# Designed miniproteins, single chains, continued (3), part 54

Each design is a single chain, and the fold is of that chain. pLDDT is the mean over its residues in the fold that is shown.

## One batch from the design tools (miniprotein)

Design m9868
Fold by ESMFold2-Fast:
Structure m9868 (fold): chain A 86 residues (1-86)
Amino acid sequence: SMEKQLELLKELIRRELADEPEVADRLIESLEKEIEKLTSEDIVELMARIRVAAKIRQEPDLSREERAKLLEEARKEAEEEVEKVL
């Protein structure tokens, strides 16, 4: 269900942005307001991008090629998680 997919995304946001709770809360509020416009592909892409952004903050010297590889891996992980709650 979309509600379960959104909950996965919210949990990821809260975890990855634990050091910036106000930013996390604002992002979650924005997503909840747009739930009717969100697709499963949107949830997958957002989850992947959040994971990659968190990784880049820890390893800023990552090359463009390494960042692209991380994004593809993160998308596959997010797709598997979303499929479990469809």
Scores: mean pLDDT 83

Design m9869
Fold by ESMFold2-Fast:
Structure m9869 (fold): chain A 65 residues (1-65)
Amino acid sequence: MLEGILEGLEIASKLLKGKDLSTESKMLVLARGADLGVEIKDKEELEKKIKEFVEEVIKEEEKRK
C-alpha cells in the first residue's frame, strides 16, 4: 500500500518534469498518481495511466484559455 503510493508519486513527479502546468494541476496529477499506485501493481500500466491523466489535465488547461 504505502510502497504503491510512493511509486505512483515518483512516476507522476517524473512525468510532470518540464510540463508548464499550474500548481493546482500538478497537485492533481500527484494525487491521482498516488491513488493509481495503490490500485495498479504493474509499473508499466501505472506509468501509462498516469501519462494519460497528465495529457487529460493539459487538455483541460487548454480549454480554460
Scores: mean pLDDT 79

Design m9870
Fold by ESMFold2-Fast:
Structure m9870 (fold): chain A 57 residues (1-57)
Amino acid sequence: TPDTLLKQSVDLYDQSKTLFDKSVDYYKNGDTVMSDIYFKKGMDLYNQSVVLGSQAA
């Protein structure tokens, strides 16, 4: 249902924000490898959020 897709989209977006925050924290600590991994995970969830959000609309 559109409501379910919208809820899933918002949840994935919130999870992506948490992953981006972790990426920034790793970068500040000089761990560029872990920073890159978390950034890519965040981008994957963000892209999934956008797709589900567009299907809900």
Scores: mean pLDDT 86

Design m9871
Fold by ESMFold2-Fast:
Structure m9871 (fold): chain A 59 residues (1-59)
Amino acid sequence: GAMDRERNLRGILEAAKGSGTGARIASAMAMKELGVGDPAEILSMPAEEALERGLELAS
């Protein structure tokens, strides 16, 4: 369900926390999966900003 999907995406984002490239990719995947925002924009953000945005969307 949606709650399981959000929980799994949050776990992926937390796991990607120490990787700049991983953080961007995980955030873009979360945006695509949740159907919100523009993944192309998130991929051009600094890794920390991309991760924060992804975590907000996965919450």
Scores: mean pLDDT 66

Design m9872
Fold by ESMFold2-Fast:
Structure m9872 (fold): chain A 84 residues (1-84)
Amino acid sequence: PEREEHEKNLFQAVSIIKENKIKNLESEAYKNLIYHYLRANGVYNVSPSMSTNELIKLLGRYLGLGNEEGPVFLMIHLIAHSKE
């Protein structure tokens, strides 16, 4: 029940950080959002609140900041399997 509110708050945090161009916090916000989805252990039915295109853009931005590829790969795999 709190997941949607938590996710919305994470998206708002990302937007604020992006507007202020705080790269360190932007990286941390993306990481928290990715781990939010990874922690949802009902793997096959994870429906992201943002569109697939928006998630792919977020993952691309996360990689562009020099972050580890592992979480991005897992997130893409989860999105692919939740598409039914």
Scores: mean pLDDT 59

Design m9873
Fold by ESMFold2-Fast:
Structure m9873 (fold): chain A 82 residues (1-82)
Amino acid sequence: DIEVQLEITRWILEGKTVDEIIAELEKKGDPKYEKEIKFLRAVRDYLEGKGTVEELAKKYGIDEKELRAFLNVVKTVLEERK
């Protein structure tokens, strides 16, 4: 969902951590955020060195190509806020 991805990128630019963004989406309680929550958990695990994109995509039941694209967006936004 492009709307959710734009909201996530805005929160990263505001200085929120991945964990804080996961907590905000979980707080909303809307099933439409479940996919993006899985992507953010995979990104968090990747940034903590807990696996490769391929391993984490398999672990969370996410498409590897979609996870790689999302990770690249998050990494770009994290770099821009510095």
Scores: mean pLDDT 79

Design m9874
Fold by ESMFold2-Fast:
Formats: sequence, C-alpha cells, structure tokens
Structure m9874 (fold): chain A 63 residues (1-63)
Amino acid sequence: SQREQQIQQQKQAWIEFVKELLKMGLISEETAKKIIELLKAATDESMEETLEEVEKLLAEDLK
C-alpha cells in the first residue's frame, strides 16, 4: 500500500541520516546502533513513538 511504502521510505531516510551523523563523528557508535535497531523494529503503528525516542537519543548525544 502507499502508506506502507511511505513508512518504509521514512525508515530508510532516518537510517541513512543516522549513518551520516555517525560517519561525521557527531554521534557515538552506541547511539547510532540503538537508533537503527529502534527504526528497524518500528511498525506503522509505533513509528511516531519510535521517532520521538530517536529524537531524544540524538539530542542527548549532540549536546
């Protein structure tokens, strides 16, 4: 479905973004691994909650 495609595209975009942050040294390997695991485990229903957790983890590491 279009919804499922959008969610998968959004997950992939976030994973690539996190990988770029790791490559640039802006976040730790531990934080990147945790975020990628959360994104991979997220369902369509849990995606909003997962993104809130991802943003919190990024905010803590980027301080």
Scores: mean pLDDT 81

Design m9875
Fold by ESMFold2-Fast:
Structure m9875 (fold): chain A 62 residues (1-62)
Amino acid sequence: SVEELVEKLRAAIDAGDLEAAVRYLQGLIEKSGLDYAKEVLRELAAQGHPRARELLEVLDTL
């Protein structure tokens, strides 16, 4: 589900597992679209996850 992908993405970011974070982010994009994935990353960045901001900046180039 979308909710499971969001939770897995958050956990991967918190763990510093960039490879897993990218896989879950790609899954989220495929199921819910790029704009929704960007919203999730903006929310995580606002909550203090620095790596989420870095991932958002990469997506903004696409």
Scores: mean pLDDT 81

Design m9876
Fold by ESMFold2-Fast:
Structure m9876 (fold): chain A 68 residues (1-68)
Amino acid sequence: MSELAKKIKEILKKYGFEVTDEEAERLAEIFSDPNATIDELAAELVRYLGLSEDTARVLAAIIKKELE
C-alpha cells in the first residue's frame, strides 16, 4: 500500500470510516490528482462510504486539507 493510501485510511478512521487497502489505494489515486475537483472526490466517497453528497463534499475537503 502506498504512503498516500495509508494516510487517507488513517484520516478516514479518525472520522469513523473504514475502507479496504484496495479502496484506500483507489482514493489515493484520485486525491493525488491536482486537477480533481471537490465534487469528483466527493463522488468517490459516496461510492465507497455511502455518504450523502453534502457530507461527502465536507469530508473530501477535510481529507484534501489534511494531506497538505
Scores: mean pLDDT 81

Design m9877
Fold by ESMFold2-Fast:
Structure m9877 (fold): chain A 65 residues (1-65)
Amino acid sequence: APLELLRHVVENAEKMSSEELKQAVDWIASQPSLSPEQLELLKELAEKVKDEEVREKILEIIDAA
């Protein structure tokens, strides 16, 4: 996944709907590999996200990496 897109999602997480966050997270999860920088951004995103379902999904991706 483009690092810039993930940064955009992290920066705007509080303004994004749960559906928008799920779509972004699904697209990141579809990548064959994640860089250490992408994993750190996902960890930051999980901390910022208030939706439990979205948070659990992000944590699942981090655990799988």
Scores: mean pLDDT 77

Design m9878
Fold by ESMFold2-Fast:
Structure m9878 (fold): chain A 82 residues (1-82)
Amino acid sequence: SAVQAAIDAAEAFAKNPTSDNGNAFAAALSDVMNDYLAGKVSEEEVKEVIKALEEIAKKAKTEAAKEGLNNAVKELKKLLEK
């Protein structure tokens, strides 16, 4: 699922914050957002991604990776405010 792919990509990026892992996470996050807007992912599933990303961010190897994950959480929360 897009939800599981985003969580898996976030974990990979947090553990090993390479450009490839960062790009994979950005793509997976975009897929979740696009699927939510298309009605393929529910608000509850987006909330599951938010919760997972908040926990993953606490374990991020670098400050840059933590910032990227926290920014993704903020973006998803804004998406749900509409």
Scores: mean pLDDT 87

Design m9879
Fold by ESMFold2-Fast:
Structure m9879 (fold): chain A 75 residues (1-75)
Amino acid sequence: SASEARTQMENQRLEKIREERFQELKEEVRKADPTSTEGEIEVQTLVMEGQLRKEKANKRSEEERKRREDEERQI
């Protein structure tokens, strides 16, 4: 369906961005503590990715709420 194709394209784009961000974070974690094991680096990178994702989602939610409030005030 058209809805599924749209979701798939969006997921592919997000996946690429996520992979690039994950690699950047992984390198940053490794650089900060080169004595960490690969397992520790991966866990820390996932935690950082999760935090950044939450912050971005919160920012978007805030923008959406502000847009709704602005629309209500124009009526």
Scores: mean pLDDT 75

Design m9880
Fold by ESMFold2-Fast:
Structure m9880 (fold): chain A 73 residues (1-73)
Amino acid sequence: GAMAEARRAQIEAEINEGISLIKEAVDWLAEVHAEARKRGAKTKQEILEVMLEEAQRRGREDVAAFYREQLAK
């Protein structure tokens, strides 16, 4: 059954893509935590600065804009 074979391959590809996205999010969070600890960040501002730098490094301008707005308050 070509349809069953193609569907299994599609499901596997979708699962692998989802796992990759989760791994990226976990790596992002881990790097932010590690950098915050390394800098001794304890204030909201210091933590937001680390988050902004990580967002910029990953080319996530939408996320970077959000953190810039938080820092302006």
Scores: mean pLDDT 77

Design m9881
Fold by ESMFold2-Fast:
Structure m9881 (fold): chain A 75 residues (1-75)
Amino acid sequence: SVEEELKKLIEKISKQRGISLDQARRMVNGAIETVRKQIEAMKAKGAAPETLEQILREYADALGISPGVLRKLLG
């Protein structure tokens, strides 16, 4: 589920950075918000669907998750 994938990502970041789960959650939520804003900005400029999919894949790879999971996290 989306909630389980988000939980796994938060736990991974918490362990990797030696920070609390709450701090990791804020960091992950900030990253997701950055991706959302970037995609919204590109859509506003009339970017093609193929360009948006490329951006989504690049961010998913950087976060260590699948594009499908990232799409669900974005809404």
Scores: mean pLDDT 83

Design m9882
Fold by ESMFold2-Fast:
Structure m9882 (fold): chain A 83 residues (1-83)
Amino acid sequence: MDKFAEIILKHEEEIRKLIDKLPEDTSYKEWVENLIEAIKNKDFDTALKYYLKLRFFSYVEPDEETRKIIDEILKIIELASDE
């Protein structure tokens, strides 16, 4: 069902603002965009792959501000996934 797509659409403004704060010269922007596209396409295997990559880097990214942005994006996605 399109519950994920509906929640993502509802929070798209907030997610977009967070994506815009990510460094342009990193893969993080690409990974977040790939995660959102996978959710919209109901490709949950690909979505899980990018989610796990982003979750790992939310702990190990040396820049604290970037880690916080990744964590906030994932928090929105987790709310969309019913946790």
Scores: mean pLDDT 75

Design m9883
Fold by ESMFold2-Fast:
Structure m9883 (fold): chain A 89 residues (1-89)
Amino acid sequence: IEETVAENSKELSAEYLAELFGIPREVAEEIVDKLSKADLTPEEAVELIKEMFREHGIEIPEDVLKRLEDIYRRFKLFQEMVELAKKVE
């Protein structure tokens, strides 16, 4: 059940990124997977996304990067809250 929820969250995040940036879902899924596996600060996550988008020939405006940083920050907080909830038993 918990694995299914995590997979759905990744899929929804990838879909959102693909629509937001107009990129293929496969590229968005790769970005989400990289971000979920790396224990990065929001600033490091933004740099990783910049690098991956550059590799695929995509340039992102700074205002969009700022919004993405906020989304990543919220996603990390949600993951930490889920892990904390598991420890309260």
Scores: mean pLDDT 66

Design m9884
Fold by ESMFold2-Fast:
Structure m9884 (fold): chain A 100 residues (1-100)
Amino acid sequence: LPIPPVPSTEEALANFRAAVEAELAREAADAGLRQQVLSRLDEIATLARRLAEDPTDEATRARLVALTRGMAELLRSHGHRGTASLVLSFLADLLARLEA
C-alpha cells in the first residue's frame, strides 16, 4: 500500500488487545492474571471510547491513565515486563492521539 491509513480508535484498541493477548501467551502468563488483564482492557476500551467522544473529560482521562498504569504495574510485579512496556507505550500513543 502506498500510504497506510491512520488507525481509528476502534482499530487501535483492537490491535492493542491482540498485541497484549499475544505477548501474554508468549510470556506464558497465568490464566487468572490473563483474565484480570483482559477484563481491565475492556474497561480501558470503554474509557478510551468515552474520551474520544469528549477529549476534555478530565475525570475519564484520569481514570484511563490510572487503570492503564495500574495494569502495567500488575504485569511488572508478575515479571511480565514486555507486556507492561507494551501497555505503557499504548497509553502514551492513545493520549497523544486524543490531544492532537
Scores: mean pLDDT 79

Design m9885
Fold by ESMFold2-Fast:
Structure m9885 (fold): chain A 60 residues (1-60)
Amino acid sequence: LKEEVLEAIFEEASKTVEAIRYIVLALMEGSEKAREEADRFLEEANRLGKKAKELIQKLK
């Protein structure tokens, strides 16, 4: 239970860092592909964050 919360938070953080990396690449190189990848990772991070919040609500 607590391990699942930590895993979800860690995955969210990991996806957010990956998104930031692709955002930097898109800004520096003007790559359309990098911008698409950044968007995809940001959406995945948001989804994982919602799941983490739900799991935290079950901790008491």
Scores: mean pLDDT 74

Design m9886
Fold by ESMFold2-Fast:
Structure m9886 (fold): chain A 70 residues (1-70)
Amino acid sequence: ASEEQKEAVKEVVREIAEELRERNPLAAEELLQAVETIEDAKKLADGGITVARLSRLPEEYIRRLEEALK
């Protein structure tokens, strides 16, 4: 993945973490750690998509992560 794709994925995952900060602080912390430790943009995006789906967040987050990997 390009640096632009990596940064786009990181941005969306950080937004997902912020949305979850009050409702699920452990999931938010795990996502923020994933942003810092996972170098593979696709793995990071897959994690963000999984958390967004399980947390019933708007489909827009999933769509943005899928678009970032194109």
Scores: mean pLDDT 82

Design m9887
Fold by ESMFold2-Fast:
Structure m9887 (fold): chain A 124 residues (1-124)
Amino acid sequence: MSPAAEALREALLAALELAENIGVALAGRTLAVVTPDTPEGRAARDRIAELLRGVPGVRVTVRGTTVVAELERTAEGNAQVPDLREAIRSVPGLEVREEGEITIAYRGDPKLGEEAKRAALTAP
């Protein structure tokens, strides 16, 4: 598994210990994770951002309760995308759905999965 995929798996597992509800989406090289606007959700958001910022070649932006992580626009960045999908699928308790080339996952509120999809598609 790539370093970004390992960090994502650890980030999602850690966040799921802090927050009941999480949304995740992967669109191309852009990953978005949405947490609820609660103290627990904000703690999960900060933990996700911390772990993903530790990965070389990943740019992390935090907007409200959304963490956006972008892989480099390189062949190496593109090569990590299947490993990121597998990392999302490997997390127990996440409901995972594929929409064409977009991976969407959530635990608890399915609206967080839809918010994550929007964030991944609208990343600058």
Scores: mean pLDDT 83

Design m9888
Fold by ESMFold2-Fast:
Structure m9888 (fold): chain A 72 residues (1-72)
Amino acid sequence: AAAEAARELEARAEELEKASEEEVARVVLEAARRAGLEAAVREAAAELVAAGVPPEEAERWAAAGVLGAAAA
């Protein structure tokens, strides 16, 4: 199970190395919305904006964090 998860992340990391940071953020945000985590992403993004992160950056980081937590 852990080895399988590590392989999946390794394969994704190789693809992400070839993609731009913007493309990675877009994919993560879309995946979070499809997974029904939109409300959690919105709340996390609001906290980041309150901490001084620009709204676009906050949304991308929130989506990545929420998806990471859900995948764990």
Scores: mean pLDDT 66

Design m9889
Fold by ESMFold2-Fast:
Structure m9889 (fold): chain A 107 residues (1-107)
Amino acid sequence: MREKATRLTAAALRGMVEADPAHFREALEYGPNETMEKALRAIEKGKLEDLSEEELKALIGAVQVSSLSDDPAVQAKLQALIASLDPEVQELIAKALEELKKKLKEI
């Protein structure tokens, strides 16, 4: 069951990036496959201690890009993904999303 849940969560992250392909493909043009692969590995490991800095940054970046989508289905999948992660990873994502909101307010 746990491995199946992790795979479904990883598929949800891919689905979020693909929900607005014009916006997300342009944002990830220089390495969409590499960023997605690192983010998926972060989800599969599940624990903050098991994550590399690059995997954690890729996961946070993918979540930040997905959070900019106006699609309610993408937003629902994003909330489900965040809720499935370890609490320490959830706190890092929450802080990154607050920083993104602050930067968007300054522009």
Scores: mean pLDDT 62

Design m9890
Fold by ESMFold2-Fast:
Structure m9890 (fold): chain A 64 residues (1-64)
Amino acid sequence: DRTALLLALTRAEARELRAAGAPVEEVVKSGLSAHAQGVPAEAILAALREAGLEEAADRFEALL
């Protein structure tokens, strides 16, 4: 399933951004880029929140 693969990749990216200590602004820009490429907003929000990037998730949601 292509959707399941995209979700897995989105979750992996969110974990990598957290591990790197990426600034909130960079995380939000990454999320907006993924959304522009066709990843559903709900999938991005779930991935960010599961990775513990809650501030970035809240800011991303506010921009939708």
Scores: mean pLDDT 81

Design m9891
Fold by ESMFold2-Fast:
Structure m9891 (fold): chain A 88 residues (1-88)
Amino acid sequence: MTREDILKRLSELTGVSPSAVSAMYTEEGRARLRAALYDDPRVDAAIFVIESLEQGKKDEAIKRIETLRKLGVLSEEDADILIEIIKS
């Protein structure tokens, strides 16, 4: 999966523009999106996935998304999209 594919999928999942999702690759962009979209679990999960991919912590990211799915915080569809992105 390319970075452009990731940006498109996360944009569709969170409802924010692809350019706003690209900002998730910077600390300032992540802080701004968290402030603007407080308590949106999809946005928080998307940011966590990007951070985990940058750090090479794919297994930890998968475990977190699976936990959020089991708790009903993320839908099955949203969790599957995020896990596919992590595995790419």
Scores: mean pLDDT 76

Design m9892
Fold by ESMFold2-Fast:
Structure m9892 (fold): chain A 71 residues (1-71)
Amino acid sequence: SIREEIAELQAKAAEAYAAGDYETVLELAERIAELEVEYVEKTEGPEAGAKVREKAEELLEEARRELERLK
């Protein structure tokens, strides 16, 4: 299920974070966001999914900018 796939990716993200691999954390966060949007679209409809997508993209853009500053 989508929820199981999200849980697996969250576990991988936690491992990457513990290892200090923030680039991998960001990549996994992007994939998790895609699945969360899909889940919301299927359960609450396309308008709700669009709102989740917009919020996720704002947060990911901020995270990408912070990662760029850290180098």
Scores: mean pLDDT 83

Design m9893
Fold by ESMFold2-Fast:
Structure m9893 (fold): chain A 61 residues (1-61)
Amino acid sequence: GAVTEEQARRTLEAAKRAAEEGDKAAAKSAYHEGLHGVENAETEEARRLAEEAARIGKEAI
């Protein structure tokens, strides 16, 4: 289904936490959820948050 701003924010927070903790598995999950959010975002803000989550998650892998 469409990714909401709230869902995208949760993915972004998960990506940030994974990066802080050095959790590569969690970072990979956040990266994939972020990519899904970019493609399925219901708003421009949701897409922007999902893009940031994907970037942070990828950098933490």
Scores: mean pLDDT 88

Design m9894
Fold by ESMFold2-Fast:
Parts: sequence; structure tokens; C-alpha cells
Structure m9894 (fold): chain A 100 residues (1-100)
Amino acid sequence: MEADIAQVRARLDQFAQTYSNARNTNNPSDLQSVLDYVYRQAMMVAMMYNSKGDYKKSIEILDTSDILTRQSQDAINQGNNQQALSYVEKLYQYVKEQGE
């Protein structure tokens, strides 16, 4: 489980480099791709905690990730690229912090 969380963090670190590109391109599809990827990593972390029997932590991760993903999606839909990126960054940092 620790090794799996470390893999999630490594994958997220690789995608951190796409933030600068997404910020500069104003391309909603690039932002959507980054958001979808980070959300999937958040779901994997939540499932890992669920498999450990830490249901409270799993639910917390699911709830927080859903809120941030929804906020980022709303910003993308409104054409607010900067705000969307801010929420993606918050979700990314949150998911990294949930790793041991």
C-alpha cells in the first residue's frame, strides 16, 4: 500500500510540469486532462485507505476531491482558466499529502 501511494505521488509529480503549459496555452482540454488524471489518482488513494479499513479517511478523500474537482470543472466551463488551475493545484497537493 505505501509503495502504491508512492507511485501515485510520482505520477502526480510528472503531471505538475503540465500546469505551466496549461496555464500558458489557455487550452481547456489540457486542463480537463490534468483534472481528470489528478481525480483518478485521488480515487486510487481513497480506495487504498478503504482497503486498509480506514473508511473515515477514504470518505474524507472522496468528499474533498469531489468538491475541488467540481470547482475546477465549473471554472473550466466558465472559461476561467486561472481559477480552474488553482483548484487543480489544490487537489494535487491534497492528494500528495494523503500519501504516507
Scores: mean pLDDT 76

Design m9895
Fold by ESMFold2-Fast:
Structure m9895 (fold): chain A 81 residues (1-81)
Amino acid sequence: MKEKLKELSERAEKALTIPDPEERQKAVIDIAEELSKLEGVPEEFQRLAKGIAEALKKGVITPEEAARRLVELANYIIEKL
């Protein structure tokens, strides 16, 4: 599980380098949704990841802010497990 969380964190950082805004947003949403469904992650953190995806879909946050939050969340989960 920790390896998958590290992979998702690295993918979120790389998503910010995608030049196309729509593809960048889709990549960040996909990562957030994948984290929200990841088995072995406590339900509270799955719900936080889902909230990030929903906020990004609604335009409440930017892809850059969403990716930052996903990196922070994944690293926090790794430190606590």
Scores: mean pLDDT 84

Design m9896
Fold by ESMFold2-Fast:
Structure m9896 (fold): chain A 100 residues (1-100)
Amino acid sequence: SAADEIIALLEEFERLAREFVESTDEAEQRRIVREANEILVRAARLADAEGLHDVAGRLIAMGVELQLAYRERLSREERERLFELLKEEIKAVKAQIRAA
């Protein structure tokens, strides 16, 4: 189902967000952010197609947060704090999708 596909994409996004925290290489961080954005854009399009427009907006917002973290060259500690916030948002979005 589209819901199962969005949830699987969110799990892949969480893995990439964790890799972003752990990476010390700028080029690798750039690759991770690009891949994470592609996943979230795909998930948002699936959510929009199902009429879950608020979910789609939340998915795009998470991608923007990760892109800004990369552009601002956040420290590891700041990336760890962002990852904790993203994990809570992922959990909330998954719950919203399952309730729909």
Scores: mean pLDDT 90

Design m9897
Fold by ESMFold2-Fast:
Structure m9897 (fold): chain A 64 residues (1-64)
Amino acid sequence: SKKKELEEKIEEIVAERDKEMAELQKKYKAAKTEEEKAAVFAEMKALQAEYSAKINKLQEEITK
């Protein structure tokens, strides 16, 4: 049961990630300068790394 709850949390986090990534993609498309685009791209990379860390942490909890 705890494993199922953790799996559901991972699914929710994946959905949140996809939603936030979609917003950043819109922001990237709206960017007017190369500097602004580079900043948004860096935010996208940071967001992916943050979500990967969260998902990995929950997966580790499933293994315990």
Scores: mean pLDDT 84

Design m9898
Fold by ESMFold2-Fast:
Structure m9898 (fold): chain A 97 residues (1-97)
Amino acid sequence: HHHHEEFIRLLREADEAGAQAAADELVKKFSEIYSKYPGAEELIKKAREEAQKALEDPQAFGDLMKKVNDENPQLANDIVAAGAAASRAKAKELWDA
C-alpha cells in the first residue's frame, strides 16, 4: 500500500523538524543561561551532545525533558513549544506543496 509509505514519510519529516527545533532551543536557552559561568563552553558542549543523543533516542529525550522540567519548568515549556511550532510549520509546508 503505497499511500501508507508516503504518509509515514510525511510524519517522519514533521517529527524530524520538531525534534531538531526542540534540540536547537535547548542548546540556545542553555547558552543564554550559563554563558556567564566559568567553564560555560564545556557545559554548552555537553548540552549540545546530550541534545544530539536525544534526537536519536526518543526515550533518552523523554528522560532529559523530565530532568529539565524538574529543575526549570519554564525552559522545558519553551523547548516543547519550539518543537511543536516547528512540527506544525513543516506539516503545513508538506500539505501545501
Scores: mean pLDDT 68

Design m9899
Fold by ESMFold2-Fast:
Structure m9899 (fold): chain A 91 residues (1-91)
Amino acid sequence: GTAVVRARADGTVLAVAAMEPQPGYRTIVRLYVDGELAAEKTSETDGAPATLSIKADRDVDVQAELWGYSVATGKETLVATSPTIHVSAPA
């Protein structure tokens, strides 16, 4: 599984989490801004990638996590973390 975070020049931060499709498991992407959970999204179908975006209005450090979610049990498991990247506020 892989968690990826990318920044655009307009301050848009994109986070994507993807893992091998597994029946009964959804993908959760979690985006952290300056170490605090800022946003999360669960995939709509089993094994689908989860993607989310936010806008940064100031200079921030961002990191994404990939979590696997068991639909049957509700159990969440951390699968992967992205590197932390620095995002500059739009000029």
Scores: mean pLDDT 84

Design m9900
Fold by ESMFold2-Fast:
Structure m9900 (fold): chain A 74 residues (1-74)
Amino acid sequence: MTERERLRAFGKEAVALVDEIVAEGLRNGLSREEILARVEEAVRRLADAMGLSPEETEAVILAARGEVQALLDA
């Protein structure tokens, strides 16, 4: 797998994972901070499993946090 293909595959999995965690958290009455913590943990584990660098991992966690905040503010 190329680095570009790895990042693209990660992006698809990360978006699906974020959407699922946010939807489940909202259904169960979790706080914003609890939802953010679960998303960060899940995205970090996915990044590790897919062999992302520490630099790439922190960048995608930052992006995921932004997406969660946007979803919760809508």
Scores: mean pLDDT 77

Design m9901
Fold by ESMFold2-Fast:
Structure m9901 (fold): chain A 80 residues (1-80)
Amino acid sequence: EATLEEKELAQKLWEEFVEFSETGSSEEIVEAFEETLKKLKEAKIPESLRKAFADQLLEIAKTRLSEEDVKKIEEIAKKI
């Protein structure tokens, strides 16, 4: 079960991605998505919470990216 600190860290990383996704290029958004998921994994956040946030990040990416870039993000998300 995720602690409050782990949930707060995941929420902060999600908010940082949302802000970046509004100004970044498609390539930068893909890189930011990969980096955010990597940070969540390195922080040892529980897999269930990581998957929930990955789903939220993917939904945001789908509104901003081409179908080709979305497929790249889906492949990154599978490595969680």
Scores: mean pLDDT 75

Design m9902
Fold by ESMFold2-Fast:
Structure m9902 (fold): chain A 77 residues (1-77)
Amino acid sequence: MTEEELKEEFEKLYKVALYLRQQGDKDADSFLDKLMEIDEKYRKGEITPEEAYEELKKIRNDFLSKHPEYKELLEKI
């Protein structure tokens, strides 16, 4: 995992979360908060790029398990 690959994954997930917030999705703020928490830990050097990516995968998978309708949206970005 490179820093650039991690940055691209963060950008994709932030774009989806912001889109969902704009649509009035009730879980969008929770999704954004989780993304911001991982981003902050990574910026502080508390986790490695690989650990950050694994946490982002967990957040994505947990969100999709509750909202499977967003799977196609997440795959298109």
Scores: mean pLDDT 76

Design m9903
Fold by ESMFold2-Fast:
Structure m9903 (fold): chain A 91 residues (1-91)
Amino acid sequence: AEARERVAAQRERALASAERLGVALSERQLAEMEVHGVLLLAQAGDEEAIEFLRNEVGLSDEQIEALKAGELTPEQEEEIARRIEEWIARK
């Protein structure tokens, strides 16, 4: 709950900063921020975020456990990034 509130507050702060600077965020940039929020929630152990990454993004159980531990290898980071990019492209 608190982790979701912190992620939402960070997103609101980023949007407010972009507005103050006169920068329009693209749909892709908004989707990237949403995914970063989900990743942070999953690292905090949020079950809904973990299920989203498993079912919608297509991450493996091994990748999710490594993400929760905060100990991703460079190869795992690249694979996760690719899966996220593929998911964003399908939105």
Scores: mean pLDDT 70

